Designed miniproteins, single chains, continued (3). Designs and how they scored, part 91

Each design is a single chain, and the fold is of that chain. pLDDT is the mean over its residues in the fold that is shown.

## One batch from the design tools (miniprotein)

Design m11150
Fold by ESMFold2-Fast:
Structure m11150 (fold): chain A 75 residues (1-75)
Amino acid sequence: KYKLSDDLAKLISKYTDKKEFTLNEISTLIGKYIKDLKALNEETGLITHPELNKLFGKESLSLFEAMELVETKLI
């Protein structure tokens, strides 16, 4: 099981009080966060949102890129 980096923990703290996660649980929580923000453009497959762009350091990114970058934020 994984622990979250501080920046990732702030992002998903609204959804869970858990301290350790499986990769599937993290993917589910990030997907819920993206959906709640309506940050995914389904036509282009790109994510644009100030909070997510700041977290990942990119102006826009694909859902695949977001999932890969989330893995780099795990401890």
Scores: mean pLDDT 73

Design m11151
Fold by ESMFold2-Fast:
Order: C-alpha cells, then structure tokens, then sequence
Structure m11151 (fold): chain A 77 residues (1-77)
C-alpha cells in the first residue's frame, strides 16, 4: 500500500517537475537575456541567483527546501 502510494505520488511529483522544469528553463533564459551583458559565466549567474530562485520556487510552487535544491541542481547541470 505505502509503496503504491509512494510510486503514485512520485509520478505526480515527476509530472509537476517536468512542467516546472520547462517553466524554470524559460525563467532562466529570460534572466540570462536580461543580464547577458553583465553575466561573466553560468556558474556565477547560478550562484548569484540561487537565493532568489529558492525563494521563488518556495513561494510559487510550495516546494520543500529539499525539492527546491533538487530543481536548482537540475537547472545548473
């Protein structure tokens, strides 16, 4: 029972994550265009915006700290 419920919830989270990943990529792309002349490199951009993205993901999607960090890792890979 727990395994089935966990699998179902994981599938729902993964579906949300796929949609959220698309939106997150679009948001990052928009931010990169805005800062294109000021941004030295992708890593520095990610570090500078990490706190802002964490706050936005928590506020917009109601994600836990662990879920937010997982999405941030996906974005900077």
Amino acid sequence: AEAAEKAQRAAEVRARLAELKEQFKKSIEKAKKHYKDKLPEKKAFAEANRESWRAQLRATYGLSDEEVEELLELAVE
Scores: mean pLDDT 64

Design m11152
Fold by ESMFold2-Fast:
Structure m11152 (fold): chain A 62 residues (1-62)
Amino acid sequence: SAELEELQRRLEEAKSVAEAVQIVDEFMKQHPSISKEQVIDVIEKANVPEEIKQAAIEYIRA
């Protein structure tokens, strides 16, 4: 979806774990109908460092 494509683009612009977590948190609050699994799939596909990727996924699973 367009929303998930925008999330991926924003994540790929993130320069830190804190920034990536903030992006994900804001996205989930604005799109409560989108499942955690869909957000995790986008993070897995995003071209970001593995450390940032894993931190964002763990934040969602908490």
Scores: mean pLDDT 82

Design m11153
Fold by ESMFold2-Fast:
Structure m11153 (fold): chain A 77 residues (1-77)
Amino acid sequence: SAELREELEKKAEEILEESKKIIESNPEKLEEYRKLLEEALEYYKQQLKQAKTEEQRLIAEQQIKVLEKLLKYIDTL
């Protein structure tokens, strides 16, 4: 479980950096990205509440963390 957490954190950091580059390259789509990220965040918050296994919980938590960081980033633009 610790190994899975570390791997998920590393992957989340890679996804965050790649996603930021995509957002920066498409400034006309900022509001569209914001809406999609907010919808995805609500989805993963529900998935976290419904998580039955440690793996499901860890995945949902990491997705929420990435989405919150991306939304915070967009709010600075």
Scores: mean pLDDT 84

Design m11154
Fold by ESMFold2-Fast:
Formats: structure tokens, C-alpha cells, sequence
Structure m11154 (fold): chain A 81 residues (1-81)
């Protein structure tokens, strides 16, 4: 599934960005939030890999992506505020 493969690549790129941010961040509270989002993205990546292999329904995965995107936007806004 081309769409899920693109999502997989996008999520891997986001995880890499969070790793870089984690190395540079000195605030323990922000670090904890970055680590939480990273874990959720890693879990989502595993679910996408399973969906590709099993040709499963992607509806629930799209909902989870939307939730994680909202939390990521909230984190970015907090850092920039």
C-alpha cells in the first residue's frame, strides 16, 4: 500500500527529528514530553508495519495519527511560547 509506505517514511523522519531535539533539549519536562511522543510514534510505526503486512483496515491508524499530530503541535507551541 503506497499510502502506508509514505506514512511509514514520514513517521521515521519525525522520530529522527525528535531524537535530535532530545539531544539538544535541557529542560527535563520538555524532554519527558518529547520521549512520550517518540514512544507513541514508534508504537504507531509498528502498527503501520503490521497493517502493511496484513492488509488491515487503516481507519483506526489515521485517527491515532491525528491525535499524535495534535499533541506534537501542542508541544511545539509550548517550546516556542
Amino acid sequence: MKFLEELKKSLKGEIEKLDVLLEKEKNPEIKARIEELKKRLEELLEKIEEAIEKKADIGPLLEEIGEIDKELQELVDEIDA
Scores: mean pLDDT 75

Design m11155
Fold by ESMFold2-Fast:
Formats: structure tokens, sequence, C-alpha cells
Structure m11155 (fold): chain A 87 residues (1-87)
């Protein structure tokens, strides 16, 4: 469901925030840190937009939620790779 996808995005954004703190602790380059901070802000804006579309019964709500989830999953994968490189 759209609601379940939105909850999964929210959960994965929180995971991404935790990975960002680990990247900072591992001494990742400032450019990497800045990149993920900007990405997290963008994902939070997209999540808010997707929630508003869902609440307004916008027929594109499912598509936007799905794309937001895919982008968030991609961001998590890249953050995990960055953390492995910083070790």
Amino acid sequence: SVEEKLKEVEKKIEELKKLLEELKRAGAPQGTIDFFELMIKGLEIQLKKAKEMYENNDPKAEEVAEKTLEITESALKEAKKALERAK
C-alpha cells in the first residue's frame, strides 16, 4: 500500500541519518558528508510531498511514493558503500 511505502521511506531516512553519523565518526571526507546531508533534506521534502499527495487522493501518490522509496534505498546502498570505504 501507499501508506506502507511511506512508512518504509520514513524508516529508511532514519537509517540514512544514523549512517551519516557513523560516516562523520569514521572521518569520511567533508564532501561526502555534505552530499548525504543534502540528500537527506531532499528525501524529507519528497516524503512530505508524497504524504500530502496521498492525503489529497492524488492518483500519482503511489508512483511518487514508489519512486521516493527507490531513491531512498539507493541512497542507503551508497551510504553503506561510503562507510565501508571510510573504515
Scores: mean pLDDT 87

Design m11156
Fold by ESMFold2-Fast:
Structure m11156 (fold): chain A 104 residues (1-104)
Amino acid sequence: EEVIEKLKKAFGELLTRLFFAKQILELDYEKSTGAEREELKKKIEEINKVMDELIDLYNRAKTLSKEEQEKALKIVEEGLKKMRESKNIDDFIKIAKETVEKLK
């Protein structure tokens, strides 16, 4: 399998996990009020920003050398592993942001 196909799958899994986390937060947001609602709104906005940055980074990765694509793949796979081990949504968002920063 070419490294670009592995990157597509890894970025796809990362985006899918963020999408489902966002969906859960949006359901909680609809049921929330006051300060809790504002905190959930900020978390949803943070996930949206991370998802947009990941789409841009994946599009950029397609133009990189094979060696640089292999480095990007390792970063995404390490991020996915940490996200599976995350204790809560705040840790999950933090890991996603750290993964984005490492890919820049």
Scores: mean pLDDT 87

Design m11157
Fold by ESMFold2-Fast:
Structure m11157 (fold): chain A 68 residues (1-68)
Amino acid sequence: ARPTAEDVVERLRTHGFSVSREQAQKALEHLLQQPRYTREALREAADLAGVSEKAALVVAQFLSEHGL
């Protein structure tokens, strides 16, 4: 099943990041549009969502675990 913004919020919380559902949604949407989760893609997702690059990396790893 495709992960939701709520799933992303919970994954980020387990890694010590507190983000809003809206921030999680922005990171999720941007990363899902990328052909690869490069450092530049992570930085762009972080900037757009208002989260750290480390948080964006956690989202990318979570998506990779879902085959995305």
Scores: mean pLDDT 86

Design m11158
Fold by ESMFold2-Fast:
Structure m11158 (fold): chain A 75 residues (1-75)
Amino acid sequence: SSRDAATLAALARAEAERLRALAEQSPNPKVAGLYRQAADLYAQAAEAARAGDLATAHRLMEQGSRAVAEAKKEE
């Protein structure tokens, strides 16, 4: 539904902003790079969700989640 798409877009955008802040705060350049990559993927997911493309949004969020997991593993 359009409400589900709007909710997903808002959540993905909030996550992108949070991950950008983590990238800026990370003293390890590899970890910072992974958080930036994740932030970009979640930002793209938010735009896909806003456009109603929930399949693309979910795929991008899964890719972003993997980048976050890799960042946490390197911390």
Scores: mean pLDDT 88

Design m11159
Fold by ESMFold2-Fast:
Structure m11159 (fold): chain A 94 residues (1-94)
Amino acid sequence: SELEEKIKKLKEKFKELLKKAKEKGANQEELDGLENLVNVGVEESETKEDAIKILLAGNFKVATSEEELKEIIKFAKEFVGMKEEEIKEILEEL
């Protein structure tokens, strides 16, 4: 489904951002904790839309640069189809 494809791509981006954060010297225990929190949240999500929001929050939280944040925002708008207000709400909850 379209939602499953969005989830798959968000999981892929999350793994890439975790790897980049580690390469930049981020704390491994904090990265492992975030990855576990996101994975559990996705598994426990009642809807695919909730899983997408959790994955987006994880992507934003692991981003280490303005460029990475900009790419996640663009992906959320153009690929996920999220409204700017929904993206702002996720960012404000971080």
Scores: mean pLDDT 83

Design m11160
Fold by ESMFold2-Fast:
Structure m11160 (fold): chain A 70 residues (1-70)
Amino acid sequence: HMSEEEIVKRMLELVKKNIERIKKEAQTDEEFQINLEATRALALIYAHFALDKETRDKFLEEVDKLIEEA
């Protein structure tokens, strides 16, 4: 079955794809920012329920970088 590392990679790819979708679909800068913050919140919830502490910290660091670069 899928390893935790593989799951994390897939989740990061989904976050990246979601940010790209938001960039293309957001009609205003305000909508763009709200959707980015929603993405961060969902990633945080997922990480706290699904990942161990070490993997969670690394995952959230990568999510923060993706959002900051957006």
Scores: mean pLDDT 81

Design m11161
Fold by ESMFold2-Fast:
Structure m11161 (fold): chain A 62 residues (1-62)
Amino acid sequence: ATLPPLETVVRALGGEETAKAFAPYSVEEIAAMSVEEIKALAPNLTDQQARALKAYARQVLA
């Protein structure tokens, strides 16, 4: 099955505002971010959600 776009996953985790915060960044850039960097962009995300987003971005690139 085709994986959903990263934008869809970001919106599902943190809502529209979070999707807008990550819109300027590529999948490669998001995959390279630390959990701390992800939470700096989206402080509404939990550590678990930030790790899940990072893991998903890495999966899309694999």
Scores: mean pLDDT 81

Design m11162
Fold by ESMFold2-Fast:
Structure m11162 (fold): chain A 71 residues (1-71)
Amino acid sequence: SPSVDAWQTLHDSSKSTADTNNGNRNTLISNGNADPSNKSTYDAQATVLDANYKTSVDVHTGSSNQLNSLS
């Protein structure tokens, strides 16, 4: 059904977004550790990616619950 397809797409895309934000966050933390003079800048950017990661995880969980309700 179109609603199942839409929730499945959201479920898949939210996982991809979460994985990307988590990977980018880990890169920023690594860069901050390698460049201590700029660590505060990298940490601030990593904090934004942490928030985006959490939001994507919440969407992924919510879409999973919706798919289960439609099964």
Scores: mean pLDDT 87

Design m11163
Fold by ESMFold2-Fast:
Structure m11163 (fold): chain A 97 residues (1-97)
Amino acid sequence: SSLIEKIKKISKEMIELMKKSKVPESLLKQFKGELEKLISLLENKAPVIEITKAMFAVMATVTEIILYLEKQGKFEDAEKINELFKELFSLVKQYIE
């Protein structure tokens, strides 16, 4: 699916930006694990409820990362991550609809 390829691309961009912004390794590892689970569920055409739960787990971790970056004064990095996450959410929503 072209949507899954776009999701993978945005996911990689988010990870690279998080690394460059020096997000703590524990949060980055948590984010990667949740993202990997989401992508696996999409590739295996899992039930919408399971995809939705995985997406909300990703959203919760992204929110923690944004709050961490804002607390560090990295407002521009936080905004860029939030915009990439909005694109990711939109693509996942398009895939399940």
Scores: mean pLDDT 90

Design m11164
Fold by ESMFold2-Fast:
Structure m11164 (fold): chain A 74 residues (1-74)
Amino acid sequence: SEEEIEKIKEEAEEKAKEAIENKDYEIVDELEKEGEEYIKLGEENNEGAWIEIGEYIKKLAEKARKIIEEEEKK
């Protein structure tokens, strides 16, 4: 449902924030895996909403990784 997808989105955003605060690459890796799983699920079932949320989660993970990397350089 759309409500379920919004909840997943909110939870992913919170995890990304925690990863950045703690400089935790493990959480970033878990978000990347989660995004990939949702994309695969959406592709197998022809459900665009699941592909979109998976892509969004992967983008959150990529942004979090870059922020952590930039902060760790200094």
Scores: mean pLDDT 85

Design m11165
Fold by ESMFold2-Fast:
Structure m11165 (fold): chain A 120 residues (1-120)
Amino acid sequence: SVLDIFRKGIETLKKEVEELKKKLKEGKLTYEDVLNLLRNLYILVKFVRDNKIEDEDLLKELEEIGVEAIEIVEEYFPTLSEEQKKEVTKLLQDILKELEKIPQFQGSELEKKLKELIEK
C-alpha cells in the first residue's frame, strides 16, 4: 500500500540519520552525506503531499526524524564553503516550500527548524 511505502521510507531515513549522527560525532560526515540526507527528506515530504498522507502517527514520525536530520545539517553548516552553503540553503528552501503545503506541519518544530537554518 501507499502507507507501507511511506513507512519503509521513514524507517530508511531513521537508519540514515542514526548512521550520520555517528559520522558527525567521529568527524567523518561529508558534504555529500548532508546533500543526500536533505534530498531523502525532500522526497518523503513531497510523497506526503503527492499521496495526501493523513496518517497522524506516521506524519509525527516524519516530523521527529526530520527535526533530527535538520539538527545534523545545522551542526555541519559552519564547516561548509559559501558555495556549499548556497546549495544546502536551496535544498532547505525546497523542503520548506513543500512542507508549507501540508496543513499538519504548519507551526511544527520541523517548519521552525527549517526557517531558522535558512536565515543563517
Scores: mean pLDDT 91

Design m11166
Fold by ESMFold2-Fast:
Structure m11166 (fold): chain A 66 residues (1-66)
Amino acid sequence: GPVYRATATADNAGFNAAGETMRKGDVAIIEDPYFTDDGHLVGYGELKGVRGPMVIDPSKVEIERL
């Protein structure tokens, strides 16, 4: 499925499977993401070496399709 790079533009832009928060300037890779009813972007990805389910605030990231 489609793979995206998400670059945080602010602190608390999302979190990885270990509950580690995405800080401004952090880069995550997310696979096959979908929007939830509350406006979060959810998918399987990698942040800070942790691979697993991720949640991202789309208002706090720049997203590029890889």
Scores: mean pLDDT 87

Design m11167
Fold by ESMFold2-Fast:
Structure m11167 (fold): chain A 69 residues (1-69)
Amino acid sequence: LDSQVKSTEEVIKMNEDNPKVRGKQLVNLAELYLQQGNYDKAEDYARQAEKLGDTDRSKEILNRINEKK
């Protein structure tokens, strides 16, 4: 899981000029943190993805976090 988080963060860093790619990777990070039970980070990354236009998946993750809190 640490390797998946690191690779996803690296892709975000390499694609700073591409908000669509960043949004998809941020939602992937949110899912990874949700699976880990780190709801605070999962919520943070999901909200960041929503701001970049990946609204459907980010809202679904936020709903899943709220159900687990």
Scores: mean pLDDT 74

Design m11168
Fold by ESMFold2-Fast:
Structure m11168 (fold): chain A 57 residues (1-57)
Amino acid sequence: VEWVYETLMESGDRVIEIGTNHYLNPKPGQTVSRVYTAYENGELVARAETAPVKVVA
């Protein structure tokens, strides 16, 4: 199984990183959700998304 990590921001910007280590530094005032996507043999087998959180200063 291959895990793909995505972070969605209010502006519609997405950061996609394939792997286990992932770090983002979102700007205060942005709304951020994290998406976890699992693939097996190139097929989507699972997807989970956290609730949106507004970044504070």
Scores: mean pLDDT 62

Design m11169
Fold by ESMFold2-Fast:
Structure m11169 (fold): chain A 65 residues (1-65)
Amino acid sequence: GAGPEGAARLAEEGARAGDPELANQGGTMAAVGGGSPELASRAGEAALAGDPEKARRYAEEAAKQ
């Protein structure tokens, strides 16, 4: 996986760009690499809602687990 930094960057970039495909990929990558499906799910939700800062934080935390 991309690790915590990589997952966080993808989620944030997706949210900033308004790109639902990239935002969803960021959330999925956090889940695969992070071991915290709850936080990964929240990262994806935040990214799709257009909250890049929240998406980044959740993805990073998910990937750290």
Scores: mean pLDDT 66

Design m11170
Fold by ESMFold2-Fast:
Structure m11170 (fold): chain A 92 residues (1-92)
Amino acid sequence: GEADKLREEALKLLREGKFKEGLKKAVEAAEIYVAEGDKEGALRILEDVLRILKSKKDEVPEEVIELVEKALELAKAGDYEGALEALRKAAE
């Protein structure tokens, strides 16, 4: 679907070190997953994004990693609106 395509584009951009562009695409994908009620898709993109950012921790501001960690924890607690807000802030 569109969200899966945006997720793949986001992860590619993050692996290339294009963190702002990658996070913006991750926000777009996560918003679609949440809107469609695809909770597994929303969790998966947050986990995949966090894994890539942590693998590049020396290249990424710690505050960005902390915001994505917060987004994942909020999503695990069922607070998808809070998760999207945290992820959008990471993409700023």
Scores: mean pLDDT 89

Design m11171
Fold by ESMFold2-Fast:
Structure m11171 (fold): chain A 50 residues (1-50)
Amino acid sequence: KKKRYEELEEKLYKYSSAPEGMLRGGYISKDVKEKYPEDVKEYFKLKKEL
């Protein structure tokens, strides 16, 4: 569960062009949400459960 969350965070960070520190805690850019909606949904589901 935590491993999958970390993998998604790293992946979405790579796509979003945001500074590394700002993606800790689950900030995801709008463009990434539109391009990878399933990955973003899984990420926020895991974040809500943790």
Scores: mean pLDDT 64

Design m11172
Fold by ESMFold2-Fast:
Structure m11172 (fold): chain A 105 residues (1-105)
Amino acid sequence: MDAEIAELEKKLAEALKNKDVEEAIKLIEKLGKLTKEEKGAKNAQIMLAIKYKDAELLSKLAKISLSSAKKLINAYENKISTEELNKALKAISEGKYEEANKYIE
């Protein structure tokens, strides 16, 4: 398992460097399954959907409406620091969507 995890992490780093969102999402899902950190993997996928402005993917991953996903992406595009993004992602991972909205306005 450790060698497989290291190989997937290396491939994920290259996908992120190349801005290959589709490959990065697939690699994150595989890593989550192998490490039993599926919740953390899902949060990383949500972060990528926000960063690359994919509202349909964000809606599906976070189980929120398409309208909420679009508002979340729009808020992140304009004024959210990495710290505020991390706080919002933590709230989303805990199912606290109302709390997440406070960080993204």
Scores: mean pLDDT 67

Design m11173
Fold by ESMFold2-Fast:
Structure m11173 (fold): chain A 94 residues (1-94)
Amino acid sequence: MKELEELKAELEKKMKEAGESEDAIKKVKELIEDILKNLGEKAAKAFLYSLLAMLTGDKKYADKAVELYKELTGEEKSPAEISTDLVEKVEELK
């Protein structure tokens, strides 16, 4: 869980730096917990890296998101597609 907690802290920091509202940050944190609970740690990490990639444009986050998602699904998708797919998947399980 240490890596997951570090990624959550980094995402919150980057969202604040990007001018995201407290409501948006709270919503994203709730989505991360829902993904973790219903789809597991690897899916939660893929989601976190996808959001970090979209916020920062940093290739290291994009590469990690794609790698983890490919391990989960066998599919190669962009960070934006990964984020959308994981949100859709977790909402279907509620």
Scores: mean pLDDT 83

Design m11174
Fold by ESMFold2-Fast:
Structure m11174 (fold): chain A 100 residues (1-100)
Amino acid sequence: MSEAERRQRMTSLAAAAGILAAEGIQRLADGDREGAREAARRVEELGERLAELAPTPELAEAIRRAARELARAIEEGASKEEILAKFRELLEAVDAAIAA
C-alpha cells in the first residue's frame, strides 16, 4: 500500500467514525439506547480497522483506546459535548498515525 493510499483509507475511516458519532448522538436524543449501542459497536470495529493501518504498535494502541472511549461515551449515554470531545481525541490519534 502506498503512503497516499494509507492516508486516504485512514481519512475515510475517520470520516465514517464521525458519522457513527453523530448517529449515536441522534439515537440517544431519540431514546433509542439499542441503536446507540449498535453505533458504539461499529465505532469499536472501525477503530480496529484504523489501528491495523497504524505504522507502530504504540500508534495502533492510541487509536484503539480513543475508539473504545468514544464507543463507551455513546453506550453510556454521555452528553453530545462529551461524545464530540472523544471523537476529537480519536481524530488526533488518527492524525498522529497518518503523520508517522
Scores: mean pLDDT 89

Design m11175
Fold by ESMFold2-Fast:
Structure m11175 (fold): chain A 61 residues (1-61)
Amino acid sequence: MNIVIYGDALGARTLQLYQQHLAENPDRSQELRQKELEGDQEARDQARQLLEQHMQQVLQS
């Protein structure tokens, strides 16, 4: 791909890990979703941090 912003194999796996993390923590998932709907920037920052953590984990694996 000429642009790897979204859709690269590594990116797709990072999203899968992030979704798994939310599924394993339903209470946190619900709280983040509620705050995201309210436009809470903290919830967006938390989601971004989780994605970055999982990306690092995948790259290390």
Scores: mean pLDDT 60

Design m11176
Fold by ESMFold2-Fast:
Structure m11176 (fold): chain A 103 residues (1-103)
Amino acid sequence: SKEGLVKAVTKSIENDKAALEKDFDPEIVKLLPQITANLYKSGLIPEPARYTPGQMGIIALYHILTGKPYDPKVPLEAIQVEVVKNVDKSKKAVSRAKELAKM
C-alpha cells in the first residue's frame, strides 16, 4: 500500500537521516517517503518489486533533483551517481518536491 511504502521508506531514511540532511535540503528529506509512495502509485517507479524501499527513495531523489523519471534500462548505481552530482540543486528542487508530494 502507499501508506506501507511511506512507513518503509521513512524507516530506511531514519538510519541515514543525518547524512541525508547534510547533503540535501531538510524539506526534501522530510517529503521523500511521501514522494516515493506517490511516484510508485503513479507508475513512475518501474518494476517496483525489483527495488528495496531505500532504492525506491534514490529513484525518487533522482526525479526530484533532475525532473526526470527513472529509466529501468539505466543501472541504479548510475542513478546514485547522478543524485550525488546534483546535490547542489536540492534547494532549487524544493518546489518540485512539494508538487510531487501532492500527487
Scores: mean pLDDT 80

Design m11177
Fold by ESMFold2-Fast:
Structure m11177 (fold): chain A 58 residues (1-58)
Amino acid sequence: GAATATLNAIAKLAGAEPLSYTTDEAKTAAKSALETGEDVGNATIVALAKKAIKAADS
């Protein structure tokens, strides 16, 4: 679904291989990406992480 596609995009940006995520794993990964993106000031990672969190909650 949309959450998995967005998380695979984040994983690709983070240099990780695309994986099958559970909803909890997906949400944890997205939160970690959001914190990292905010720390380094990468607006693309921040936007994708927020989108993934929202998709996982819906």
Scores: mean pLDDT 66

Design m11178
Fold by ESMFold2-Fast:
Structure m11178 (fold): chain A 97 residues (1-97)
Amino acid sequence: LSNEQQKELLEKFLELLKEFTKSPYYAKLPPDFQEQLEKFIEEIEEELKKPNPSIRDVAKRLGVSVGLLRKLIESKNLKVLYAFLTTGSEDLTKLLL
C-alpha cells in the first residue's frame, strides 16, 4: 500500500469509529471499553498527523492483519465493528468472509 492509500484507509477508519461512538452499539459497550476506544481514536488521530501514517502499526495495536483491518474499514458495518471490539478477530474473520 502506498502512503496515500494508508492515509485514506486510516481516515476512513477514524470516520467509522467516530460514527460508531454516536451509535447505539457504543452505548452497549462497558465504560472501560468506551474509554479504551476514545484513547484509540486519539492514537489514530496522532498517527494521521505523522508524515508517513502506518496502517500496519494500527493493525498490530488491534491484533489483526492489515488485510482484515481493510475489510473491516471497507465494510463500514457498525455491527461487525461492535462484534470485533467485543469478541476479537477469530469470530470477525467468519463475518467478513
Scores: mean pLDDT 77

Design m11179
Fold by ESMFold2-Fast:
Structure m11179 (fold): chain A 66 residues (1-66)
Amino acid sequence: KEEAAKKNLEAAKKAAEEGDAAAVGSAMQDLRDLGLASPEDAKRGLDAAHAGDAKKGAEIMEEAKL
């Protein structure tokens, strides 16, 4: 559970450095599906990804804690 969250956060952080907002959004949705992020946090992450702000999306994922 925590290992999956850590892997997704690490992947999102790398994607943010590469400017891949879509990958950040996908990682956030995956955390929600695993029950590791709230629907509200997932929406915030997806909104950031839609705006092309991969760095902001990754920051939101790091704030999502269960």
Scores: mean pLDDT 71

Design m11180
Fold by ESMFold2-Fast:
Structure m11180 (fold): chain A 96 residues (1-96)
Amino acid sequence: STEFAQRVQELIDEAIREASELPPGESVEREGTIQYSDRAVQHVRVRATRRPDGEIVLDSRITSTTYDPETGRWETREARSTDQPVDYREPPFPSP
């Protein structure tokens, strides 16, 4: 979960940074896939849009596909977040 959360945050940070340099109404999309095992895959897609007021809005979609040994089936779950406003100016964080 930590590796996935970090990868998602990296995609969000990249999308916001790039969107902040776009004209109003333009968007950028970033995606990534993490395969945890032969039985677990997560795909994330993030879109950042610069609105006319200078606000960055995030849309995200996370699709998790995992094998359930009790049912013998692959289960797919989707989590979505839309129109999340971000007043983004990332302060320089010290390296971990």
Scores: mean pLDDT 74

Design m11181
Fold by ESMFold2-Fast:
Structure m11181 (fold): chain A 87 residues (1-87)
Amino acid sequence: SHAVSSVESGIAALRAVAELLLTKSDEALKAGIISEKEAEKLKELGERIRELVERVEAVPEEEREKALREALEEVEKLAREMLEEEK
């Protein structure tokens, strides 16, 4: 059986988060529960996550695990900042 590496699973998770942010922002905007400005911020976050995935893939294999961990921490911080604005 083909096993997915920890790095590949992490990259897939980041892609899923980016897709979720883009999809959720569209639904929330149409439902009127967020502003157009907030929807734009969510789209920017999704784009940044995509860029982080590309950077992880660009580093040498032995550095990818560390790069992925740092990317995940950055995503969590960015998401937390957005949630803080909703308080």
Scores: mean pLDDT 77

Design m11182
Fold by ESMFold2-Fast:
Structure m11182 (fold): chain A 85 residues (1-85)
Amino acid sequence: MEMFLRDKELVEKVRELAREALRLLEAGDIAGAIEKIREAIEVAEELEDESVRKAYLEPLRKALELAEAGDIASAKEHLEKAISL
């Protein structure tokens, strides 16, 4: 129960951070968005369920890479994937 509740809380936190990152990219705050993506990755790394952890980390890590490279459109697509999981 406790571990299951923790993973649910972490998933909601990851989704919220990903939504905030998406909002910041839409506002043109690339640096702020990168910070939120990094925070989302740190939270996702705490997930106990390996399949859930991988599902969130893959799109978040790709979004970070793309945002740092200046590919904002593709970064948004990967953030949307993380939010929709």
Scores: mean pLDDT 83

Design m11183
Fold by ESMFold2-Fast:
Structure m11183 (fold): chain A 88 residues (1-88)
Amino acid sequence: SSAAARAAGQARLDEMGRLVEEIRQKANEIIKKATELKKDPKLKSEADEVINLVRQALEAARASPEEGRKLYEETVNKYKELIEKAKS
């Protein structure tokens, strides 16, 4: 294999590692907030859904950082809906 192909592969792995860590850090914040919100019976179902989605995104990211990112983006959309409902 060429040195350029090896360098490109390593750069992709480094970028995917950074994506996984970023998702993990943001996931912890989302889990914490959703856990607080699920104490409200009106929000419990949606908060549990967000917590489950973020955990699925973290697990998916271990096998495929790209799939994990996609699921994380879906999680963020659901989380925004949860936050808006909590403010209403």
Scores: mean pLDDT 77

Design m11184
Fold by ESMFold2-Fast:
Structure m11184 (fold): chain A 70 residues (1-70)
Amino acid sequence: MVELLEELGKALVEAAEKNGGVISPEEAKEIIDQFPLPEEVKEKLKEKIDERGDLNIEEIEQLLTEVVTE
């Protein structure tokens, strides 16, 4: 699971870099849905994304840390 979250983080950061350092909630959710994560983890990530809106690279890293630390 941790390795999948690291790959997810890399994918989100790469998408943000292509968009000038920011990723939209819709794009972030699409990337999350492509990963073989437990449904509960996906729902928690989507919920936090909806709370934050557009995410920069630092916010992506913070989001993933929050999910890993329970």
Scores: mean pLDDT 78

Design m11185
Fold by ESMFold2-Fast:
Structure m11185 (fold): chain A 68 residues (1-68)
Amino acid sequence: SLSDEQLLRLSRALVERLYPYLTPEEQEKVDQLMGQLLDPSSSKEQKQETFNELLKLASENLERLVAA
């Protein structure tokens, strides 16, 4: 499993690359997911689930990334 620091670092890198290719609705979702990763009340399990949701969003946007 990844540490909280590794999850945050990887999530930030992923978001930086994706953000320009996302719709406003997807950007709002990403902002909410990043907020959950930064929430000190979130468990390690919840942070891992949030990271997996970011990875899913990235995979759904691969077509936009390769077309750019």
Scores: mean pLDDT 78

